# Ledger of designs, part 75: designed miniproteins, single chains, continued (5)

Each design is a single chain, and the fold is of that chain. pLDDT is the mean over its residues in the fold that is shown.

## One batch from the design tools (miniprotein)

Design m18760
Fold by ESMFold2-Fast:
Structure m18760 (fold): chain A 65 residues (1-65)
Amino acid sequence: DKTKEAVLRAIGEAGRPLSVREIAERTGLSQGTVSRALRELEKEGLVERTKDGRYVLSDKGILYM
């Protein structure tokens, strides 16, 4: 899935927690598309939501990259 790959790459390249808005800006995707991809990636264990609502790669997500 190119959308999920783009989202993972954006988070990995940032080296810091990113909001949905920041991921959308970096990838050129809509916030709705990013939110859907993040929900699937979180379910797959590749990303984790921080307490402030931002997203980071999990250990599994780093290995997937």
Scores: mean pLDDT 85

Design m18761
Fold by ESMFold2-Fast:
Structure m18761 (fold): chain A 58 residues (1-58)
Amino acid sequence: RAEEVLREAIELARRLLEEGASEEEALKKVQDLIKSARLPIEDQVRIGKEVREAVRRA
């Protein structure tokens, strides 16, 4: 499930950036998604780092 949330978070960030959203807006939406999934803190931190890294490299 954590991997499903990671995939959804990356896809959400990518779609928002393609639609012209700011990096900050995309990351905020991703944070909301991660929080709603109610994952362990360890998984939340990992997914957040992966998405931030993907967004900053884009």
Scores: mean pLDDT 77

Design m18762
Fold by ESMFold2-Fast:
Structure m18762 (fold): chain A 61 residues (1-61)
Amino acid sequence: SGAENVRKVAELAGMSEEDVRAAARVAGISPETLARRALELVEKGESAERAVLTAVLEALR
């Protein structure tokens, strides 16, 4: 399910899976953790691009 979430976030945000993995590396978390949080934010009405950025920034705090 984690790998499926990474693929889904990549498609929604117009990113490659490699870009999602790179963002997770910057954030110091797994790609699966980043994707899960981003999807939660999308479900709450955030755009996928903003959701990825928000998840990265939250992990850096």
Scores: mean pLDDT 87

Design m18763
Fold by ESMFold2-Fast:
Structure m18763 (fold): chain A 84 residues (1-84)
Amino acid sequence: LLEEAARLFREAGRIGEEHLRSQGREELAEQIRREAERAAEAALRGDVDRALQHAGRAAELAREAGAEEAVRLLGEGMTLVAEA
């Protein structure tokens, strides 16, 4: 569960970064990548609370950017973390 969640968070961060960069929003692209990576690292450590906090921040950034696929993947990862 947590390893799969980490994979989903990293994929979401990559997709969100690409989406934001395509819009010329490089600073926000860096932020979503960073929050998604922190969520993945927390999930791999078994730190459920931190994984959900960082994934939630990444999801807010992705939602504001209209990065629908990134929002979906972050939501799936958060569900797996909550089930662990």
Scores: mean pLDDT 84

Design m18764
Fold by ESMFold2-Fast:
Structure m18764 (fold): chain A 77 residues (1-77)
Amino acid sequence: MLTEEQLQLMEALVREALEEDPNNSKAWLLLGKLLFQQGRYDLALEYYEKSLALDPNNKEAQEHLKEVKEKLAELKK
């Protein structure tokens, strides 16, 4: 279980890695996961889609994309 402070630190580190390599699909996936944990589902969706666009065969990104879409559909109800 990650604390709010640990989530924010990890987000900062991942964003720094993406400034160096914006084609790092794994870093985009991790950023999406961190935002999902923070309840920022719209941003998590965007970053999962970015990860999947860079690596369309990534099963983890596909599963997380499905999960965040289901969460957003629930919130629209």
Scores: mean pLDDT 81

Design m18765
Fold by ESMFold2-Fast:
Structure m18765 (fold): chain A 103 residues (1-103)
Amino acid sequence: MKEEIEKLEKEANEFKELADKYYELGRQHDPELVDEAIEKGKKMTLEEALKMLREGYGDLVRAKRDPADVETLARGFANLAGAYYGLYQHYKKKIEELKKRLE
């Protein structure tokens, strides 16, 4: 279980780094949209976060095919920021519960 906690902490930190990256990118395009995505991320279930993650990457793939579609690019960055932040929060809670069980 100690090794499991260490692995989860590493994964949580990776999600935080990705959330921060996409937050900065999204903020350059649409600050309000990315802030709304982060607020949604705070309240997401794991399933909702994974769905938003798929939507975000889908938006980025679409934007790559049409570079003039800056709205889709902004939405992609916002969705990824919110999704990764939601995953980070979920993993952080799981880590805290596992630590409580070890006492």
Scores: mean pLDDT 84

Design m18766
Fold by ESMFold2-Fast:
Structure m18766 (fold): chain A 106 residues (1-106)
Amino acid sequence: SIEELIERAKEAIAAGDYARARLLLVQAVRKLIEEKDYEGLEELLRFAAEHMPPEEFETLVRAALELARRRKDEKAIEVLEKVAKEIPDEEAKKKVLELIEKAKKL
């Protein structure tokens, strides 16, 4: 379940295992996009942006963008862009927004 994946990801984050957390969050993001749960997607991505290292969050964003593009899910891309605009670190924000813009042009 999505809830079980998120709880396991939170446990991995608490343990400092960000690679494991990313793998679990990728699975949760995939299910949320497949179910068209855009509110759940926004909340999960916001949590990940706050608690994950920038490199792991970027990898999660790339996975989410690839799935959204493959499904032609413009609403999922809008959620990713909304969360990216709210990232406090300007360098991380710029990098994530550049990833989203590149995905939109493919």
Scores: mean pLDDT 84

Design m18767
Fold by ESMFold2-Fast:
Formats: sequence, structure tokens, C-alpha cells
Structure m18767 (fold): chain A 60 residues (1-60)
Amino acid sequence: MKKFVLPVEDVLRAIGIALRIIGDFPEAKVRIEGNNVVVEMPPDEEAEEYIRKLKEELEK
């Protein structure tokens, strides 16, 4: 599995992002560590692109 870390502003945003990821990729293993959302997924181009776009959206 490939691990991604998404830093977020606060724990409520972390929960929202985690739920969004689980909804879109139910096979993903998602956990919240402080202000970070940690996602473990099978190595997949689609999953990597999704995480990259989500991270970009969070920075806007």
C-alpha cells in the first residue's frame, strides 16, 4: 500500500476529508493523526491523482 499525508487546518476538516476519501475510495484505510489525514491505498494512478487534486483543493 502507498501512504499519503494530507495536512489540514483543524480536526473538523480532517474528519470531513477522511469521510470524503472513504466515500470515493471505500478500500482506502484512512486515519486522523492530529491535524493530518493519513491515507493508505493500493498503488494506483487514479488514487494518486485523486489525492493530489484533493490536496490542491485544500490549499485554495
Scores: mean pLDDT 77

Design m18768
Fold by ESMFold2-Fast:
Structure m18768 (fold): chain A 56 residues (1-56)
Amino acid sequence: VGDSTVAVVVRTAIEKGVPLEQAVEATRQALKDLGMSDEEIERGVARVEEALRAAA
C-alpha cells in the first residue's frame, strides 16, 4: 500500500515539476491519511526523496 502511494507521488511530482520539499510534504500527508505508522511514513518519504533526486 505505501509503495503504491510513493509511486503515485513520484510520478505526479515529475509530471508537474513539483519541488522536492513540496513532494515530501505531500507524501507525509498522504501516508498519514492512509493510517501508516511514523516509521512507515519516514520510510516512504525517504523513498520519494531518493527517486526524485535520481530523476532530477
Scores: mean pLDDT 76

Design m18769
Fold by ESMFold2-Fast:
Structure m18769 (fold): chain A 76 residues (1-76)
Amino acid sequence: MEEERKKLEEFARELIEKLSPPEYVELLKKQEEAAKNKDEEKGKEIAEEAKKYLEENKEKFEEMRKKIEEILKKLE
């Protein structure tokens, strides 16, 4: 069942990228780049920026989450 969970996580991640605001997708990409470079300070800074963005745009992300949940339900 680990493979099935990974597929769902990957699919959910792809949906988040497609439905998320471009600014948030850029933050996620920067976070991945910082992780790949093992830059702990930069990773921490990006994580804080992403957290602030999520807090400031909670309503937009809740709407996006509902859309993702509806899509996932249709695939069940």
Scores: mean pLDDT 72

Design m18770
Fold by ESMFold2-Fast:
Structure m18770 (fold): chain A 73 residues (1-73)
Amino acid sequence: SELKKHIEETKKRALEEIEELRKRGLISEEDAERVKELVEKAAEAAKAGDFEKAFEHLGEALELIKEAVERAL
């Protein structure tokens, strides 16, 4: 389906952006892996049609990125 393809492509881009943040030292390797896990869980939930759970996981990922970046500054 087009939606599943879009979710997968969006996930791949998000994972690449997280890896870039890690390479730039804005987020630790450990925090980057935790964020990647949350993005994967969000994509899985979205593919299953559970958008509430998908947004919950994305919210957790964004908060973790915020805390990691604030800690790096």
Scores: mean pLDDT 84

Design m18771
Fold by ESMFold2-Fast:
Structure m18771 (fold): chain A 56 residues (1-56)
Amino acid sequence: MEELEEAVRRVLEKLGVESIDDLFGLPPEQLRAAIKEVVGEERADEVLEYLASRRG
């Protein structure tokens, strides 16, 4: 879980936003591209699922 938290922090820094809700306010393509750049394509879906669980 700490690796996912660190990945989320890097995505926030890369996109210049402060919260997970702000990430979901972005175009889905931009969010996915930033996640892929931080963690790679194989792990992008894992990070997206983690972010979705944090909102719910």
Scores: mean pLDDT 76

Design m18772
Fold by ESMFold2-Fast:
Structure m18772 (fold): chain A 70 residues (1-70)
Amino acid sequence: SKELREKAEEEIKKAEEYAENGDVEKAEEHVKRAEEYVSQLVQMGDYDVAAELVARINEIKKRIEELKKE
């Protein structure tokens, strides 16, 4: 679970960086990878950690959606 959390966190960080730079395509790729790790955390029963990471992913998705409208 710690390793999955760290991998999800790394993917979230990369997605945030790409979204901030306006790179929608790469931001979406890293969001998908983060979601895959979050799915694995849910399967392992790490619901609290998964919920925290989902909230962060949703903020990035909102930013990506804003970029797509511009």
Scores: mean pLDDT 85

Design m18773
Fold by ESMFold2-Fast:
Structure m18773 (fold): chain A 67 residues (1-67)
Amino acid sequence: LKEEVERLGERTFDPDPEVQLEAARELSRIAEEHPDVARPYLERIATDDSVPAEVRGIAIRTLGRLA
């Protein structure tokens, strides 16, 4: 699981925007079951300006639900 979350976190920085969105959505799903494992990756995505606004929005919204 932790390795999977790490891989998905890396994919949110993929050069393909479709891959970035897919990874962010899957991280959001995993975060609902395992918030402690996914939170640090979501926090990184939410604060990184190089990540598209839509992808950052998914991370921010997911973090809000985990609070």
Scores: mean pLDDT 77

Design m18774
Fold by ESMFold2-Fast:
Structure m18774 (fold): chain A 91 residues (1-91)
Amino acid sequence: MRLETSSLDIDELTPEQLAEALRKGAEAVRAFAEEAEAKGLASPEAVRLLREAARLAEEAARAAEEGDMEKALELAEEADRLVERAGELIA
C-alpha cells in the first residue's frame, strides 16, 4: 500500500513512523560510532556501547513494526541509556 502520510510529527508517530525513526536513529548512532573509532575520539568501550545501542534501536524498530509499542519503548530506553553511558566514557 502507499504511505498514508509524509508528516514528520514526532509527537504523533504511528507504529510504522516510529519504526522508521528508530531505524534512522540506529543508523546515525552506528555511523557516529564508526567515525569516532576511526578518528580515535572514543574509547573501545564507548564504541562498543554505541554499537550495542544501535542494535537495540533496530530491535525497537522491529517491535514497533509488529505493533508492540511497549517493547519498542523499553528497547529504545535501553538504547538511550547505553548512549548516555558511552558519553560519560568520552567525557
Scores: mean pLDDT 76

Design m18775
Fold by ESMFold2-Fast:
Formats: structure tokens, C-alpha cells, sequence
Structure m18775 (fold): chain A 58 residues (1-58)
């Protein structure tokens, strides 16, 4: 799904360069979506980081 692609993109970028050096634009580009589409699923980078953390625990 689009949401899963965003979470996977966030995990990849957070592992490669850390959360502080990763922007929502970077995540949207990696996931192949617009920044607007990203915001329709996650209201903040913190929400996306939480989803990414939970996904890694599965």
C-alpha cells in the first residue's frame, strides 16, 4: 500500500542518515509520492517515525 511504502522509505532513510537529517520531502521522494500525499497519511515526521518504529518491531 501507499502507507506501507512511506513507512518503508522512512525506515530506510532513518537507518541511512538518521531522523534529524531526514525530511518529509526526502521520505516522499523515496516513496515515490507527493509531499501532500504523505501529509494525507501522516500529520508529522514524528507520527511517521512512530509508525516506522512499530513496523520494525513486527
Amino acid sequence: STRDRMIEAAIKLFEEKGGENTTLRDIAEEAGVSVGTLYSHFKSKEDLAEAAFLKKLE
Scores: mean pLDDT 81

Design m18776
Fold by ESMFold2-Fast:
Order: C-alpha cells, then sequence, then structure tokens
Structure m18776 (fold): chain A 80 residues (1-80)
C-alpha cells in the first residue's frame, strides 16, 4: 500500500541524510513526490520532503514543503 511505501521511503531518506548520500536523498525525494500525489494530506510526507530538499540545498522547495506539512498537520493530526 502507498502508506507503507511512504514510511519506508521516509526511513531510507533519514538514513541517507545521516550517511551524506546525496544520490539516495534525491531518489527518495522523487519517490515521496510521487507518493504525495496519492496522499496529499499526509503531513509526514511533506515534512520529509522539506528535510530532504533542505539537505540538498534547495531552500525554497524545502520551505514550500514545510508550509504544506504544517497546513496538513493542522487538518489531519490535530483534532478539534
Amino acid sequence: QVRRQAVQALRTGTQAIRDGDRDTVQRVADTLQQLSRQLPNDSGIWYGLSRLYDFLGQDQLSQQYYQLSLQNQQLNDQRL
């Protein structure tokens, strides 16, 4: 399922950042972008993309994905 793929990709991306593996970070970012189209309300995917692009030095993309993560966290993770 798409959610399981997103969790695995996020774990791989986090490890790749720790290892300094830029090529793996880029591949994980590409995977998470595809998965985000199927799970647009998953704040974890947007936050993961923000961190991956921050590592890649893509500050504007990192900031955009961070804002998406905050918006979706308020809608999905926090109950009124």
Scores: mean pLDDT 80

Design m18777
Fold by ESMFold2-Fast:
Structure m18777 (fold): chain A 94 residues (1-94)
Amino acid sequence: SMAEQRRLVEELARLIRERAALLEELLAELEAPEVDAARVAALLERIRAVDARILALGEQLESNEAPEALLEAAREAEPAVARLGEVLRRLAAA
């Protein structure tokens, strides 16, 4: 129980760090003078996959406070991902 809870928290921390790195790459691409739409699409897919894993892992945690805070952090990134989706739609329409 306690050892399993610790492993889940450690895995969740790794996913949060992975997500942050992907977001940094995504934001850097958005700030580039030429936006690579294919790279942005690939990064968005990876971020969504990581977010899905974070949500699923969070539901397995026995602590209400730790998973809620981590899930909230994941949800806070959704507006940025949505904004990038709009940029991709505009690029695809060109």
Scores: mean pLDDT 71

Design m18778
Fold by ESMFold2-Fast:
Structure m18778 (fold): chain A 73 residues (1-73)
Amino acid sequence: SLQELQRQLARLETVLAILKGAKSFLEELIKKLEEEKAPKEVIEKYRKELEELEREIKELEERIAELRAQIEA
């Protein structure tokens, strides 16, 4: 159903917005930790979390693109 695909798209777009917000927050946190000369291990932990988040965002963007293509077909 087109309505079901549209609802799924809206849900995925909402999740994407949340993840992008989390990315911005994490980038600001890393910058602050670097400025405060936090232990390298702490900074590296958050950098790894940022990399994981970036992978999740990319995967979700690809899913959204596929779903949009299905709606347009």
Scores: mean pLDDT 88

Design m18779
Fold by ESMFold2-Fast:
Structure m18779 (fold): chain A 55 residues (1-55)
Amino acid sequence: MDPMIVQLKEMMLQSKDIESMEKFYESIAPTLSPELREQLEKEFEEVLKEKEEQA
């Protein structure tokens, strides 16, 4: 996995709630290349599932 995507995933995991994580994703995704955006989207889905299980 790209080191940038690893860092962004960590930031999403550290978000206080699902809404904050979604806002972060929406702000970052347009700044990424299509390939990195696809990787981030997959990681976002995994983090969302983890957050939903914890929330």
Scores: mean pLDDT 76

Design m18780
Fold by ESMFold2-Fast:
Structure m18780 (fold): chain A 63 residues (1-63)
Amino acid sequence: SMAEEKLEKARTLLKKAEEYVKKGDFQKAIQYVGEALRLVRESDASPEEKQALFDEARKILKS
């Protein structure tokens, strides 16, 4: 479904954001996190699944 596709893309973008944090490119990391969280908000995921992805994004940016 399109909702499942959005979540898959969001997870891929969070993985890319983590790579950019490790490289010291925080500007790109923030951009990738922002796009991922937009896709999560637009998805039909459960509130619990959305919260888990929001928490993961915060962990990435705090690293």
Scores: mean pLDDT 82

Design m18781
Fold by ESMFold2-Fast:
Structure m18781 (fold): chain A 95 residues (1-95)
Amino acid sequence: SREEVREEAEQLVRQLEEAARKYREAVEKGDKKEEAIYLAVMTVEVSALYLLAKRTGLPELERLAELAKKALEAVKKKDWEGFERILEEMREVVE
C-alpha cells in the first residue's frame, strides 16, 4: 500500500540520518574502521531507496533516492551543513 511504502521510505531516511551521525562521530574520534562501516551502511540505504523508487515507479521516491545520493556525497566530503540541508529536503518529500 501507499502507507507501507511511505513508512519504508521514512524508516530508510531515519536510518540514513543515524548512520551519518555515527559516521561523523567516527570521523571526530579518528576511528577509520567505524568510518568504513557507516559509509557502507549509508551506501546500502541509498541503494535501498533507489530499489524502492524502481519497484514503485513513484517520481517522489526517485527524487528521494537522488537526494539520498547527494546526502551521501556531502557526508563523504564532510560537508555537514550541506548534509543537513539535503536531509531537510528529504524529510519534506517523505513528510
Scores: mean pLDDT 87

Design m18782
Fold by ESMFold2-Fast:
Structure m18782 (fold): chain A 68 residues (1-68)
Amino acid sequence: SEVDEILAEIEKLKEEIEKETDPEKVAQLLVRMLELASELVKLGASEEQKKRAAELLTEAYKKYKELA
């Protein structure tokens, strides 16, 4: 499904963020993750899918805070 494809892209972006040391690059990847999370909501993702996206965003944002 489109929702599952978007979740997979969010997971890939989170893994890319974990490898980054440049806060500006992490910020750009975070913006992309937020855009994808917004798309999940528009597509009517399930509560489980929204929870998974929120967990991935939380982990990515934690990495951003450590670098900033």
Scores: mean pLDDT 85

Design m18783
Fold by ESMFold2-Fast:
Structure m18783 (fold): chain A 72 residues (1-72)
Amino acid sequence: MEEIRELGEKALAALEAGDAEAAIEYARQAAEALLAAFLAANPDWSEEEKAALRARHAEVTAEDIELIRKLA
């Protein structure tokens, strides 16, 4: 959680500095770390449930990247 928060804070700082590429990279890393944490916390989920989460994660990450580009 702390690592994810730190990455999120770095993404916001980069966005405020006008560095869209750095903001996107930190946001992507935070999203990936969050996905890994959810999967690790739920080892009893079915493979179908895990696949659905990965698919949704990819979709939301793409939407967030487009939003960051729009704001920078």
Scores: mean pLDDT 76

Design m18784
Fold by ESMFold2-Fast:
Structure m18784 (fold): chain A 55 residues (1-55)
Amino acid sequence: SAAEEAKKAAVEAALAKGEEAAARTIGDHVDRLMREGRYDEAAAAGRKGAEDAAK
């Protein structure tokens, strides 16, 4: 799903920078939104996390 792909991108980007705590935080946040059925917000949060990690 778009949320799962965005989560993976965000976690991988944070881990590439050695930011393990940030990777865990964004992963947990996206998972929580998905469990609540908030898939659009989960995908947006993941994309934002990936962009922030890429900077």
Scores: mean pLDDT 80

Design m18785
Fold by ESMFold2-Fast:
Structure m18785 (fold): chain A 57 residues (1-57)
Amino acid sequence: AEALLEEGKRAANEKDYETALRLFEEAIRVGDERVRIEALYYRREVLKALGKEEVPA
């Protein structure tokens, strides 16, 4: 789980936002509470970078 979080951060730093999203979503699914919270934060930042945060729901 922590490895997925670290790989996601690396992908985001390389501006590979699609890969970063996938890795963060996997970290949320299988991670403990701390990993899940951090993955949710970084996932939101990646979604902002992709312009996908702005949804009606």
Scores: mean pLDDT 75

Design m18786
Fold by ESMFold2-Fast:
Structure m18786 (fold): chain A 66 residues (1-66)
Amino acid sequence: SKISTEKVNEIAKEILGDLLVSVENKDGIFTVTVKELPDSDKLVELAKRLKEESGEPSFGLEVIVA
């Protein structure tokens, strides 16, 4: 992916704020860990922002609750 884990963390922090626990990259899939499930609007915004920044036709994203 052309997007870094650091950039994913920055975008996730902007959108999720205090809900964000961590961001990891596992074999090209980004795993975003949250304290609780965010509103669907925030998840949609996160996915759109990450897709725009990655420039990839497919973007691997997993959101998990701690």
Scores: mean pLDDT 79

Design m18787
Fold by ESMFold2-Fast:
Formats: C-alpha cells, structure tokens, sequence
Structure m18787 (fold): chain A 61 residues (1-61)
C-alpha cells in the first residue's frame, strides 16, 4: 500500500512537471503560468484529495 502510494505520487509529480514544461514551451507568459498554478493550488486545497494536495505541495517546494 505505502509503496504503491509512493509510486503513484512520483508518477503524478513527474506528470505535472512534464505538463509545466510543455506549457512553458507553448510560450505562456511566466506571470500567466504563476496565476494558473496558484488557481490550481487553491482548487486542490479546497476540493482535492490529501494525496493530490501533498503532490502539489512537493512540486512547488
């Protein structure tokens, strides 16, 4: 269980890092990217699971 959760957490983190890289490659303004990231984090804080919240916290830290 713990091992499976760790694997999922790492896969999701890598997926989000890849997504952010692709968004940057599309030429999105750094300010827009920061605004989008903050909006995503706020929604995850309100509506996301604990696992998703932890992944995003680690992604930002």
Amino acid sequence: EEEEKKKLKEELKKGFEEMLKRIKELGVDPKELEEILNAILENIEKYGSKEIKEIFKELVS
Scores: mean pLDDT 70

Design m18788
Fold by ESMFold2-Fast:
Structure m18788 (fold): chain A 57 residues (1-57)
Amino acid sequence: MKLYIAGVSHAILGVGYLLEGDKEGAAKHYEDASKYFKKAGDTASAEKYKKKAEELK
């Protein structure tokens, strides 16, 4: 549960940074979101955010 919430929090921060034009900050938060979703067992969300992070680099 805590890992899933951490993943959601980093995903929201990633979107926020992207909207402000900080692609590097957004990528870092999407990478963290992916790691937390993977640890939480949400493999689908982990893969989605991993791809979003790589697209911003």
Scores: mean pLDDT 80

Design m18789
Fold by ESMFold2-Fast:
Structure m18789 (fold): chain A 78 residues (1-78)
Amino acid sequence: RLEEVLREAERLEEEAVRAAEAGDYEEARRLVERAARLLLENAAALAKALGLDPEEFRRGVERAAEAALELIDRLEAE
């Protein structure tokens, strides 16, 4: 169920934020990577449901994950 996939990805993203706030940057990175992987595994179905091209959807997920990992790296450097 696509709604369950999206909710799980959102849950993983929220957990990543909490892990980063707790100073567990390695866990935060793993959670971001898990959320991205879940979305990419369902990319064709999610893209179709959202009216997007699957390849553009995949690139969007990859860019979002890279941005999140870069933010975690900056927080760790503080």
Scores: mean pLDDT 84

Design m18790
Fold by ESMFold2-Fast:
Structure m18790 (fold): chain A 58 residues (1-58)
Amino acid sequence: SRRELLRRIAARDLGISLENVRRAERLYEAGASPAEIAEALGISRRNASGLIGAFESL
């Protein structure tokens, strides 16, 4: 699906595992902030914001 393709592209471009991209999406849907997602996944806030931007572009 287009959504799964987007997840794979984000995982590759940001250097994050596909499982962590899916986890970030669930946290975002639950109302988590970029800072909360970054802390939960052990990634940079810039990467968390990049993931959110990708999710919002759909």
Scores: mean pLDDT 81

Design m18791
Fold by ESMFold2-Fast:
Structure m18791 (fold): chain A 81 residues (1-81)
Amino acid sequence: EKEERERKVRELREKAEELEREAKEHLEKTREYNAKSNELYAAGDIKGAMDYGALALAHAVEATVKRIEAEKLRKEAEELE
């Protein structure tokens, strides 16, 4: 049924868009925490710099995972069109 296929395509595209938005938010956090890490390093707070660096890395990994998942969903939607 065309209606079921159109609904599935919409669902996949909506989920991909949501994941892309979440990935963008994680990238913003990565930039924020990297900037804070650099500030702390310049101030001589090595422990604080390392902690914020680790947070930046964690968010960068999450952004990558979500981007890959969004790409998979977009390809699945294209196959159903």
Scores: mean pLDDT 86

Design m18792
Fold by ESMFold2-Fast:
Structure m18792 (fold): chain A 86 residues (1-86)
Amino acid sequence: MQVSVLVNITVEEGKAEEALKAMEEAARSVPGVRDVRGFYTSPTEAVLVVQADSLEAARRAMEAIIEAAKKIPGVKSVETRLEPLE
């Protein structure tokens, strides 16, 4: 079963690139993560999409992203969603 993780990130202006890069690196370090794509939607908002081999890998990727976000002073909010590929 493949699972996608969608992450919506709100940051301080000028911090989107730094935050997105750190969260992409955190997600890619998780075993079972197949693909990681980041997009800037505005100077203060970004979206990260992670594709994982399993629900367990998706859950670990979410945890890694949230923990990475907590270490970045410019991050205001992070919302994560699990999307089963139907």
Scores: mean pLDDT 79

Design m18793
Fold by ESMFold2-Fast:
Structure m18793 (fold): chain A 63 residues (1-63)
Amino acid sequence: MSEEELEGEILAALAAMALGVNKLLPNPNEEAIRLFEEAIRAAQAGDIEKGRKLYEEGMKLLK
């Protein structure tokens, strides 16, 4: 397993957790949900840079 593969799995897991937590909120942010779903997809496709950027944008919306 390469470092990129491990980073992708970790990023996908983090985005999935953020997605799950956000959906449990009384008023979930739909745009953040979409960004986390796209981050998971990008990470699974091996596009770690794109996945990381999408994850960060989703997290910014929750601040």
Scores: mean pLDDT 77

Design m18794
Fold by ESMFold2-Fast:
Structure m18794 (fold): chain A 61 residues (1-61)
Amino acid sequence: SANEHLGEAINAAARGDLEEAVRHLEKAKEAGADPKLVDEAIEAVRKGDIKGGIEHAGKAI
């Protein structure tokens, strides 16, 4: 489910595995997660704002 992918993305980001975090965020979007919140999470992670990325992903759950 979208929520499963969002949870996996949050866990990956918390570990510092940014590539895996982005992969799971993209899968969450494909599975029907809010594209605006997912895109904000991806942008935050890519900028190195891990805390912001986790917060945006959490809002999409």
Scores: mean pLDDT 83

Design m18795
Fold by ESMFold2-Fast:
Structure m18795 (fold): chain A 79 residues (1-79)
Amino acid sequence: EPSEEEVERLRRLVAEELRRLLEERGMPPEHIELVLEAATNEEKAEELMEELAASLTPEEMRAVLEAIAEAQRRAAAAL
């Protein structure tokens, strides 16, 4: 079971990789910050994901979910 320090480090790595991936896709900074908050803030994740799903097209939402999954894979590999 990972320690709280390892969990927090993983969250930071996910945020860094996710920001990088979304910037490479040309996503606006405002949308990047919403996605980062949804991916790293467990308390608000569901609420923010619902907001994103309402604001984005299905294609954009799919790209966001793929970026989150890729960021999580890269972060885990960096540990």
Scores: mean pLDDT 77

Design m18796
Fold by ESMFold2-Fast:
Structure m18796 (fold): chain A 59 residues (1-59)
Amino acid sequence: SRAAEEAERIRREGEERYKKLLENAKLSGPESQPYGLDLGKAAREALERRAEALRAAAA
């Protein structure tokens, strides 16, 4: 139960961060951060993998 609750909170916080990363990437370019690197894509993929792992753990 606690693990599921923590996973849910982390998922929500990750979702908010993911949205901000997408907004920042769109402002700088589809897959770029302010420095013109693929940090936005790398961070998005890392967050997606983490979210999938958390959902699998919560299931």
Scores: mean pLDDT 63

